# Designed miniproteins, single chains, continued (5), part 104

Each design is a single chain, and the fold is of that chain. pLDDT is the mean over its residues in the fold that is shown.

## One batch from the design tools (miniprotein)

Design m19839
Fold by ESMFold2-Fast:
Structure m19839 (fold): chain A 68 residues (1-68)
Amino acid sequence: SMEQQEVIEKAKRMLESAEEIKEKYPEAARILKELSTKALELAQQGKVEEAKKLLEEADRRGTLAITK
């Protein structure tokens, strides 16, 4: 579905962001990578709502890790 594809793309972009920030913010990068990897797996299985919740958790925890 369109929504499934959007969630897959968001998870992929979050994985890319984790790789980009890993030297400056290693804790945030680890959190983003772990949660976005799981979200990508769930989205590929059609578990779109569960994947969305993991991406929201990644955004929340990643932001907190960057802001000290």
Scores: mean pLDDT 85

Design m19840
Fold by ESMFold2-Fast:
Structure m19840 (fold): chain A 63 residues (1-63)
Amino acid sequence: MEELEKLLQRARDNAREIVRLFLNGMAEKLGLPPLPEDASEEEWEAAFRRIEQELVDFLKSLR
């Protein structure tokens, strides 16, 4: 049972790294600062909201 929990924790960590790389890539394209590796959940949410807002503004400019 502990092995399954360990695998799930590693899967979550890997998924978070993938999401962080994606968000940092989008932030770079939008001219926003990158999210640090030790970022808190609140910093992740704030970064995601900033990227969402910039993306909405960018899409409006493309209309």
Scores: mean pLDDT 69

Design m19841
Fold by ESMFold2-Fast:
Structure m19841 (fold): chain A 118 residues (1-118)
Amino acid sequence: SSREEAERLNLEGIKKFYEGNYEEAKELFKKAIELDPSFITAYLGLARIYIVQGNYDEALEYLEKAREAIPSASEEELFIALNILKGLLLLAKKLGAPQELLDAIERLRAEVERALAA
């Protein structure tokens, strides 16, 4: 399906997240991923919701899926992902998330930085 539709769903998901409508935000991000499996920012949106909810195992799963999307992501998407990952690391630290999650975010950030430097 179209990247434009995936982008629209991702933007609506972000809006629902800031409204505190986490279940609706998850549904929107999952639909965006279904339309564009390379949409790294939608995977990070899901990871953010799961971090906020303390569902760290699911957050780790979506961070891994985001990593798998790196080779197919545009340079612009990778720049956006890098900034989101920096924010996720600060959020996870503030919430006292397990070291495993902090390490996963940091590894993904390093992978995105390497992809941008190539």
Scores: mean pLDDT 89

Design m19842
Fold by ESMFold2-Fast:
Structure m19842 (fold): chain A 59 residues (1-59)
Amino acid sequence: RAREVVEEGVRRATELARQGRVDEAHRVATEAFEEGVALLVAEGVPEDEARRRVREVAG
């Protein structure tokens, strides 16, 4: 679930960046990252570990 949210966000951000919409791409990527972290924390993952896992998925 968290992985799917991050992967979808990265896909959308990549497409926006290809269109030259770099600021929007940054916003979408940041929102997906924070949503992924929040989902993992809600499932009992410590925040530092959740942020590490989301970074691995994003790149």
Scores: mean pLDDT 79

Design m19843
Fold by ESMFold2-Fast:
Structure m19843 (fold): chain A 85 residues (1-85)
Amino acid sequence: MELAEEARRLVLEAPSAELLQRAARMAAEAGDIEAAFLLLVGAVLADEGRAEEAAEMAARAIETLEERGKVEAARRIVEFLREAV
């Protein structure tokens, strides 16, 4: 399964503002402030009960990392979301 689609599914099944905030820190540490910002927006949406929109923000963050060649960072974030749920 594509990483972005897996991220979307994981967040949709178990939306968590705390997990998305931690994922945002991982994206920032990988040097991608845009992906980090998308994940922070996702965290706010998850806290508001907007699970589908939170999932879409997570998917877009992973796509952003992959497009910029940060595939290992994208993979690590998805693995973190998978293990933390």
Scores: mean pLDDT 86

Design m19844
Fold by ESMFold2-Fast:
Structure m19844 (fold): chain A 66 residues (1-66)
Amino acid sequence: SLVEEILALARQAPAVASLLIGAAREAQNKRYELAAELLREAARQSTDPALKERLLALADQAEGLA
């Protein structure tokens, strides 16, 4: 699920973990637009291109559920 994927990334990306935990919580509450915003903020703060790509893909997935 989207929530499980976000939480898995939070365990792997400590620098943005708090934003990802927030995004997972919003997704659990079906606030997918807010989850997408938090995922995009995490991508903005990340310098790793692979992590940025994955975070933006999850943000697009969250927007698709809104």
Scores: mean pLDDT 87

Design m19845
Fold by ESMFold2-Fast:
Structure m19845 (fold): chain A 64 residues (1-64)
Amino acid sequence: KEKEVLLKKAEGFRYTAELAERRGHYDLAIEMYEEAIKLYKESGNDELAKEVEAHLERLRARRA
């Protein structure tokens, strides 16, 4: 499996999500965090996926 490629893609989506969040583009940030979570899980990095899931839950709660 190309787990290293999936991990790099996950990091890219996480980075884009963080930039969108800082700029106030919350809908885009949520979408990018969701993609990062999927790729972290596919790469076998479940702890990183949980970390991003926890952050996303806090972000959604704060913006709801």
Scores: mean pLDDT 83

Design m19846
Fold by ESMFold2-Fast:
Structure m19846 (fold): chain A 69 residues (1-69)
Amino acid sequence: MTAEELFEKGKEALERGDYETAVEYFEQAIKLDPESPLRKEAYYLLSQAYFRLGDVEKAKKYYNEALKL
């Protein structure tokens, strides 16, 4: 599975409100291709998913990572 395929699955999970699954897919996408053009968007979406899960510290971490890109 490519980083792009994992990223799309993450977005689908996020759209369904399956935030735990969205986190897993976005983290896998970033690990497969850390320099992907999708990396910044993946960090923003990870931040959103973690915020929805109530993990404010991880949400803040990934939001700041996106801002650096």
Scores: mean pLDDT 84

Design m19847
Fold by ESMFold2-Fast:
Structure m19847 (fold): chain A 89 residues (1-89)
Amino acid sequence: SAQEEADERAKELLLKASKAFDEGNYEEALKYLKEAIELIETNELSEETAAVLLLHASVLLTVAKRQNAPEEVIKAIDELIDAISRKLE
């Protein structure tokens, strides 16, 4: 279904964003974070997938703040968390 495809794509994008972030590639991390936000805002996610993504994005935000990542990266992760949270309402 379209929801199952969105669930898998959202997980893939967050994993790619996290990997790019770990490598210090903030430009690529931002690209994947923005793609994930757009996908989540325009598609329905399963509650299970949304909950898992929220946990992972929250961990990523904590790490980004501790490492003093660029403000644009922190803002994008915060926007991702907001987008996911709206799907759980």
Scores: mean pLDDT 88

Design m19848
Fold by ESMFold2-Fast:
Structure m19848 (fold): chain A 68 residues (1-68)
Amino acid sequence: MKEALELEAEASLYVMQASIYKKLGDEEKAKEYLRKALELLKKALELTTDPEEKARLQSQIEALEKEL
């Protein structure tokens, strides 16, 4: 499922961007990028059929939601 993996990779890039904005003191942009990452991870979860991968994605989504 290449499409789901690509969404997950893109979400990781947004998480990195959010970290950079947080370091710069731009909390609003940091949260914006975290929300974008969350949306992509949820989309990847919808495309994923493997139970173990679903559990991993759900865990990542929960961790990310705690940062918002």
Scores: mean pLDDT 82

Design m19849
Fold by ESMFold2-Fast:
Structure m19849 (fold): chain A 75 residues (1-75)
Amino acid sequence: AAARVEPLIKALSDPDPAVRLDAALELGQIGDERAVEPLIEAIKHDPDVRVRSAGLLALVRIGEELAREALERLL
């Protein structure tokens, strides 16, 4: 839901890298495209390599979900 995605996007800016890591992974699990731009920013600018890696994995998962939706529309 929209309310769940918004708090997680805000958590990507948390001072605690563990909170940012969990937020990135959860956004990937949700698969909402609204997370794409915030995750790209985290990948480019986050000082913690684990958060950057989680952001990359989350983007792949969101991309898979968008591809699935596109395929369903073509069937």
Scores: mean pLDDT 80

Design m19850
Fold by ESMFold2-Fast:
Structure m19850 (fold): chain A 63 residues (1-63)
Amino acid sequence: SSRPSKEQEELINKKIEEVLEKENNEKAKEVYELTLELVEAMENGEPQEKLQELAQKIQELLE
């Protein structure tokens, strides 16, 4: 059948949830690392353009 059964649909949904959970963990790590870099850049008096670049990267990960 070209249409998935209810059982197949449930399995697909479970796989999607597992992928999203894994992606959320990876994104959280990247956000944490970028946030530390942003804080260090602020403390070191980096130019505003650098701070904006880091903030944009964080925002893109969070959407």
Scores: mean pLDDT 72

Design m19851
Fold by ESMFold2-Fast:
Structure m19851 (fold): chain A 120 residues (1-120)
Amino acid sequence: MVSVVESGGGTFKEGSSVTLTSKVSGIDFKNSLISWWRQKPGELLEFVASISGDGKKVLYSEEVKGRFTISVDHANKTAYLNMSNLKVEDTATYYAVVSGLVDGKFVLAFGEGTKVTVTK
């Protein structure tokens, strides 16, 4: 069974930095795509960033480009979203999503989400 577990959420001050983590199991991590998505209060789910499990392919949404950095630790099967210079507008529930192969079938797995609240 594929498992995606996020951590690192909480309440943070504007201008601070936080790193969200996603620990992945039950899938070929190196050949998977790990992405972060967020849902702001009252808004639709939006793409934030993605990285291949080998770390070679990276994509950012224009809204976070230059402020957020996505990375992976292959040995620990962990993806990181480093969110720098937090703004009140970054307040959202953040979801890690993993896509890849399990027993020759393509699967998409979601974490339960981690809430980030940014205050003045």
Scores: mean pLDDT 88

Design m19852
Fold by ESMFold2-Fast:
Structure m19852 (fold): chain A 111 residues (1-111)
Amino acid sequence: LSEEEKEKIKEAAELLQKGLAALQEKDYEKAIEYFDKAIELAKEVDPNSVLLAAAELNRGKALLKAGKYEEAIEDYKEAIKAASKQDKNDLSAQNILEAAKRNLKEAEEKL
């Protein structure tokens, strides 16, 4: 990775952590804003990274809590795609994949 790409990954990870904190505080709109920026930065570096999959999964969770079921479904599907392209032995990717599949079913039941 270039120094610019490394900095973008660092910023995306920091935004992911801020989004997770906002999600825990039930500030879903703020969580979505942080995850939106994390996703944008992560996509610029690697469209199939674990970081991107994690950000998409958690934005989906925030969208689901905000009652935006169709948008949450889209995020869970994108998280599944990104996580599915990782090595089968990547535990972080497998955890994201399993969580995204479970949350996708929950969101579809809300429609």
Scores: mean pLDDT 87

Design m19853
Fold by ESMFold2-Fast:
Order: C-alpha cells, then sequence, then structure tokens
Structure m19853 (fold): chain A 58 residues (1-58)
C-alpha cells in the first residue's frame, strides 16, 4: 500500500508537469491519496493503467 501511494503521488506530479491538471487539483489529489481515499486511488489507478499498461502493486 505504501509503494502504491508513492507511485500515485509521483503520477499526480507527472500529470501536473504535463499540464493535464492544475496545481490546485494536484494538491487535492495528493491529499486524497495520503488519506487513502478509495475513489481517488481507484480513478488514478485506472488512469495509470490506461497510460502505462501496468497495474499498481498490491
Amino acid sequence: SAERKEILLEFVDELYKEGVINEETAERLKEQIREGDPEAIEVLGRLYYAKYGRKLPE
């Protein structure tokens, strides 16, 4: 779970750097990931899989 959160936090930083999301959205998503929000983790996990063709660990 810790590894999964780390990957998703890095993924949110990538989305912000690429201009896909703004700074406010990036900070909100990072907070939701840190808190273990299942909806945010699921949505970002699906986007990660769509972009990289890889499932999150665990």
Scores: mean pLDDT 82

Design m19854
Fold by ESMFold2-Fast:
Structure m19854 (fold): chain A 75 residues (1-75)
Amino acid sequence: EKEDIVARFAAEVAPFVTTDEQKTALVKLSNALLEGNEEEARKYAQELADLIPDPEQAQRVLETADKAIEEVKKL
């Protein structure tokens, strides 16, 4: 179930993740989510958002990550 949450999250943000630096941040975020590490997940979500030049897309990534973090915390 954690893997399903992370896979859905990754699919939703994939259109905004185009550079190698953004992809690296997404991998770190995905691993933190799979480990249930809320602090690292929030840190890497912010790092990913900071790499996205469009503020609306960056905010969507943060909101989507927050939902994934909350879903993982309930397991």
Scores: mean pLDDT 84

Design m19855
Fold by ESMFold2-Fast:
Structure m19855 (fold): chain A 58 residues (1-58)
Amino acid sequence: GLEEAARLLVEAWRREGIEVTLEQAREALRRALAAGVSVAELAEWWGIDPATLRRLFR
């Protein structure tokens, strides 16, 4: 679900040296989904495995 995806986003951004809170990651995900961004596009933009993201938003 959204919580698991937010945790993956925090880990992905931390690897790039970007410090974010879980709350900020949840907000970013909510905004992207509200804008109609697909799970595949989110995975590409944030450097997360698309299969993992698809599983969480199933």
Scores: mean pLDDT 72

Design m19856
Fold by ESMFold2-Fast:
Structure m19856 (fold): chain A 56 residues (1-56)
Amino acid sequence: KAAALQKQIAKLDAQIEQVEKQLAKETDPRGKALLQKTLASLKEQKAALEKQLAEA
């Protein structure tokens, strides 16, 4: 359902915002690298769901 996809996209947006805030405050280089990798993964998941929503 489109509504279910929209809800999942909203959750991913919230997670992306939280990770971006953590990344801005992170001082450890390894921690920054892991957060950047997590952020990229979340953004890719969002793009996939947005594509499904556009096709619905």
Scores: mean pLDDT 82

Design m19857
Fold by ESMFold2-Fast:
Structure m19857 (fold): chain A 60 residues (1-60)
Amino acid sequence: NIEKLKERIELAAINMKENNLSITSANVKEAAEAYGVSVATATKIAREAAKKNGVKFVED
C-alpha cells in the first residue's frame, strides 16, 4: 500500500532528522517489502521525504 508506506517513511524521516541519522537504501528496501511496494517506488518516496525534511539519503 503506497499511501501507508508514504506515511511510514515521512514519520521515519522526521525521526531520523531529530536523531541526526540518515535514511538508507537497505531500510527503504525492508519497508518496501513489508508494504508490498516496489523498491523503485519506495526509493522515490524516501528520496522526496529526505529532501522535504532535510535528511540525507544514503545508498547502501
Scores: mean pLDDT 80

Design m19859
Fold by ESMFold2-Fast:
Structure m19859 (fold): chain A 68 residues (1-68)
Amino acid sequence: KVDEIAEKYKLSEASKKVAEEAVAAAKAGDTSRAAALATAAALLIISEDLPAEVRNAAALEVLKLIDE
């Protein structure tokens, strides 16, 4: 699912990697690690050289996938 978001919004490999780690931590029940990685992923995504609308949409989809 993170792969689909990264492909849809054309996220960098760095953003994709951290988002994947955040989702994996959330699924494993490591809430502190998931929160830290989710924050890092969101910061990386909003720092991408993409339109603000695209960055915000991508960050929101990743956070929804982690938080649920």
Scores: mean pLDDT 78

Design m19860
Fold by ESMFold2-Fast:
Structure m19860 (fold): chain A 60 residues (1-60)
Amino acid sequence: MEAAEEAKKLSGGNPGSAALIAAGLALKRGWSEEEAIEEAKRAGGTEDLARNAVKGAKSL
């Protein structure tokens, strides 16, 4: 299951929510921080959203 694609469906179209969900899914699956950033970037569209999403997911 592609984390970015799943996150987009779960986010209801919000790019920030999509990035956060994708980052959380990637980290939960044991992916590296860099892999989680790339997945969040695919879901949210920007590197800033992706980095903030990974940071937020790690603090949960």
Scores: mean pLDDT 76

Design m19861
Fold by ESMFold2-Fast:
Structure m19861 (fold): chain A 68 residues (1-68)
Amino acid sequence: SMEAVRRAMERLREEALRGVEEGRVSKEQAIAALTTVVDAMLSGIRDPELRALLEELRAEAVAEIRAV
């Protein structure tokens, strides 16, 4: 569902930001890890609405990580 995708992406975003803020990973490493997980999710999704939402949420998360 779209709500499940939003929730999953919010968790990934929070984990990525926390890792960067704590110095555990670089921004580049956080973005790479997020992209890998999102690509794996996209490989299992055929619904064009869910794919578009996931791509939009990835772009938003990447922008936020870069802004830290």
Scores: mean pLDDT 86

Design m19862
Fold by ESMFold2-Fast:
Structure m19862 (fold): chain A 85 residues (1-85)
Amino acid sequence: DELKKKFQELVKKFNELLDNLKDEEDAVKASRINAELLRLEAEGASEEELEAFLEERAEEEGLSEESKELLRLLLELRRLREQLK
């Protein structure tokens, strides 16, 4: 199943990026933005709306590019997980 393989590949990439994050304040910012993204996903926000929200909040909070990439991967993982149900 190509979708399951893609999911596993993204999980591996996510874990690799997570292991490379050393800034505790950046991790707190990412966690806060992720909680907001989860709420919007639960409310039925589109993929485009979620990406726009991430860009806006990342800029506002001064989130690192690495943490922003992690959040993008997390959004993609959650989307694929929903498709695999």
Scores: mean pLDDT 78

Design m19863
Fold by ESMFold2-Fast:
Structure m19863 (fold): chain A 57 residues (1-57)
Amino acid sequence: SLVEKYLEELRRLMEEEGLSLHQAAIRILNKHRDKSPEEMEEIAQAVARAVQLLKAE
């Protein structure tokens, strides 16, 4: 799923680049800032859900 994809990317950014969860989320959103509004909304929702899952751990 899109949520699982970004959950894995968040973990990878934190482990490989030493980013905080917040910094990793911003990195992903900035990477996609040139997408259509519909795609950005889907990505933002998936990233937000992945962040909530990681914070609940």
Scores: mean pLDDT 82

Design m19864
Fold by ESMFold2-Fast:
Structure m19864 (fold): chain A 62 residues (1-62)
Amino acid sequence: GVREEAREILRQVREGKISAKEAADRLFELGVSAVEAMQLGKEVGLSDQTIAEIVERIQELE
C-alpha cells in the first residue's frame, strides 16, 4: 500500500540513493502529507535534519 511504498522511498534516502527533495516530491505525488512523512521518517530511522528537509519541501508543494 501507499504507506509501505512511502517507507521504501524514505529507506532510499537513508541509503543515499535519492535526495531528500526527490523523496519529498515522490511522497507528495503519493498523497503523503508532511505529518505522515515526519512519522514514517522516524519509523525508518532518518535523522531529524533529513526529516525536516523532507517536511519543509512537502509543505512548499501544499
Scores: mean pLDDT 85

Design m19865
Fold by ESMFold2-Fast:
Structure m19865 (fold): chain A 77 residues (1-77)
Amino acid sequence: MEEEIERLTEEAARLAAEAARAYAAGDLERAEALNREAMRALAEAIELAKRAGRPDAVEEAVRAAVDAAREAYAAAA
């Protein structure tokens, strides 16, 4: 379960960064599609973390996704 939470957290962060880069490039359609996938991965990570009794993992997953998106957008803009 821990490995799965970590995998989904990393996937969500990567997809969020890709969405941010697409948004910075003006590709709104791609950004929206990537953001939907990022949100799906993040939601699954959060659900697993809740079932595992790991609220700290929930905070880490959200922070990782937000930080990845912010950094990618800043680098692309």
Scores: mean pLDDT 82

Design m19866
Fold by ESMFold2-Fast:
Structure m19866 (fold): chain A 56 residues (1-56)
Amino acid sequence: MSEETKKKIEEAEKLAVRGVLLGDVELAERAVEIASTVSEELKKNVEKALEVVKQQ
């Protein structure tokens, strides 16, 4: 995995965590967008965080 890809993964994870902590749907959606440019698997994992935010 390239260094650029690792940075995108870390950024998507940080945005997802922050979205959940703040209840910010837009932040979680942005994390999903970044994750989708990396892999479908990462996108699905980050979408779970978005679902948590939407249920709050």
Scores: mean pLDDT 79

Design m19867
Fold by ESMFold2-Fast:
Structure m19867 (fold): chain A 72 residues (1-72)
Amino acid sequence: SERERELQERLRALALEAQRDPEKWAAVERLAAEADRRIQALIDDPSLSDEEKRARTFEILEELVARVEEVV
């Protein structure tokens, strides 16, 4: 979706800015790894519908953008 693309583009811009500072970059990598683990747990959960998995993945991406913006 356009919203997912906007979130991914925003994350890319923030990551490029964070790369200028090793401490900020390390924080971004940790936040991204945490988000990836949460998304993988959603994919692996047989109790959730595909619709619920998509909605929760979107929430995780929005939280990731907000947390990365606080660090960068």
Scores: mean pLDDT 83

Design m19868
Fold by ESMFold2-Fast:
Structure m19868 (fold): chain A 80 residues (1-80)
Amino acid sequence: SIQDIVDETRDWFRRNLSPEDYRYADELLDGLLYASQNLSVDETKIVADHFVDDASRNLPPDAVEKFKKAVDKILQLKAS
């Protein structure tokens, strides 16, 4: 489920990021979850693209890749 993807991604961030980076990543992940639950697939993709851009500027590369994988999985499930 989308919730399971968000939860496992959040757990990875908690284990692998500083407290400051985790707080930022957690907010982006909450925004992604909100978009997935409340917006169309196309609107969720637009919002997710903005969050990926934000992550790319503010988070370590491994966290960015983790977030991108979560985005891809969520969009695939939402389009199904």
Scores: mean pLDDT 88

Design m19869
Fold by ESMFold2-Fast:
Structure m19869 (fold): chain A 68 residues (1-68)
Amino acid sequence: MSAETQQQSEELLAKLERARAGAEKHGVWDEELERLYREAKEAAEQGDIERAERLLEEFERLTVRKVI
């Protein structure tokens, strides 16, 4: 991939790790969030930035919904 795509991928992976840590800290980590995390991580690692961003947004939305 290009240096620009690599940088975006690394930033998305960092955001995913923070989002996962937040879900675990709030006790809402479950099978749905694990699946979204895995798919988003795979997309980011493959350089599919748009897909990774969409999956991260869905992960964040679902996490907020589960936090009570």
Scores: mean pLDDT 80

Design m19871
Fold by ESMFold2-Fast:
Structure m19871 (fold): chain A 80 residues (1-80)
Amino acid sequence: MYYERAEESLREAERYLEQGDREKAKEYVKIALGLATLLLSLGDVESAVRVAERALRLAKELGDTQLVQQAQDLLAQARK
């Protein structure tokens, strides 16, 4: 459920990046990270990690230091 929505949000982020719409791409990366946080809270660590790793890659490509930090923090929490 949340994992499917997160994967869909990541696909939308990639599509907007391809179109040059960086603001929409950031919006969808934020949605995916929010869903990854919910997955982690529900104990779905594996799905949360997969989403956060892909979100981190996109955040780096977008040059958004805040999104990079959010993704890294989530990954650190998941690996404890």
Scores: mean pLDDT 86

Design m19872
Fold by ESMFold2-Fast:
Structure m19872 (fold): chain A 116 residues (1-116)
Amino acid sequence: MEEKERRVREKLEEALELLEEARSMAAGVRNAAAASGRHTEAAEEALRLVEEALRLAKEALETGSVEALRKAYRKAEEAARLMREIAEATGSAVARRAAELLERAAELLREAAELL
């Protein structure tokens, strides 16, 4: 394997682990929003974006697609923004942690895209 391909794989695998953790946290945030009747649309959209980012990152790992990587990091960034907004509005530590994980995942995906 080329050095570049190895570095891309390492970043993608780390991003996938962060996205899986963020997905679990985003589901918890969505459930809390549903129970309170507040921020339901933002929480549901954030979860959807995390799931799409995860799918695209897996596709990029399998295919080496730069386009899939670029789509993945944009969706992770948007999900991070929504989780940050929910955390600021509600004081949710889970939403804040999800935003932090998504921000790191987006950076790793962006770095992987720049290496290709």
Scores: mean pLDDT 88

Design m19873
Fold by ESMFold2-Fast:
Structure m19873 (fold): chain A 57 residues (1-57)
Amino acid sequence: VPLPDLPPAPADHLGPVKVPDEEYFRIVQELADKIRAGEITFEEARKRLEEYIKSLE
């Protein structure tokens, strides 16, 4: 079987358990849902996401 070029493994970059990707994806999905519903703008969602990430750092 041919071996196609594998994309870089983001999981290897993730590393520490201190920052769970599960919560990150959950926030992203929540913001995307609000944008889709027209409750917030994309720019407002981006600011909320940045604030969340900054609070985690």
Scores: mean pLDDT 65

Design m19874
Fold by ESMFold2-Fast:
Structure m19874 (fold): chain A 55 residues (1-55)
Amino acid sequence: MSEEEAIEALERAAREAEDPAEAIDRVGTYLVSAKGASAEAVEAGARRVLERLGL
């Protein structure tokens, strides 16, 4: 999974959730454990999504 794919998945989860930070953490863990995403790509993606949300 690419960093861009991870960012898109995390952005979607954040937009649809009442708690964006919790959703990002949960989906990020899933992407690493189940989809073979690198922890570094997910961490970078999570930071960018949180910045876009002003968190």
Scores: mean pLDDT 76

Design m19875
Fold by ESMFold2-Fast:
Formats: sequence, C-alpha cells, structure tokens
Structure m19875 (fold): chain A 85 residues (1-85)
Amino acid sequence: PSAQELKDLARTILFNEIYILARKKGDYETMKAINEAGQRIKDGADPAEVTEELIEEVRKIGKEKGIDVSEIIKLLEELKKYLES
C-alpha cells in the first residue's frame, strides 16, 4: 500500500470511531459534522484541512451543548498530525 492509501485508511477508521463515540453520547450534531466532513474529502477536499475544520466545529458543538468532546478532539488532532506527515 502507498503512503496515501494508508492515510486514507487511517482517516476512514478514525472517522468511524469518533462517529461511534458521538452516537454513544447522543451527540447528533457531531455525528452529522463527521459525515459531512467525510463526504467533503470524498468529493476532493484536502483531508488535513477538512480535519482541522472538523476539530473547530466539534469544539464549538461541545461548548454550545455542554457535551464532553475531549476524546474526539484528541483523536482528530492525532489524525491531523499523521495526515501532515
């Protein structure tokens, strides 16, 4: 597998994991944001840029709804670093 294929796989796996975490908390807005981010990447947007925008959106959702999103943010920040490597 190429480096790009490994990055695409890592992003797909991590987006599925954070979706499950959001679902367990009843955080439907974060679930929707993750799905929309995944679709943007599929449509040709830069994965690192979309991941950065998703971090800011999830942080805002957590603050506005009083939901603990710290684990989701941590996983997204780790993914962004990997995508930029």
Scores: mean pLDDT 88

Design m19876
Fold by ESMFold2-Fast:
Structure m19876 (fold): chain A 74 residues (1-74)
Amino acid sequence: LEELYSLNKEELKELLKLLEEKLKEAKETGSLTPEELKNIELAIEVVKIMLEENDPEKALAYYKAKVEKEAAKR
């Protein structure tokens, strides 16, 4: 998360592509746990918000809210 604040838009787009590719591969191979899959999905959402809003603070708030919701299920 902290490293995301240092990335420019081009680097964020590259990261988004890599995360989406990882998620697709993981879903096809079953190589990741459900927790790992959710973490990648959350990372994808955060990067998308950073690209759309150009506001890392809003992206962090979104991530925190999602993590709290997932923790409440356990």
Scores: mean pLDDT 71

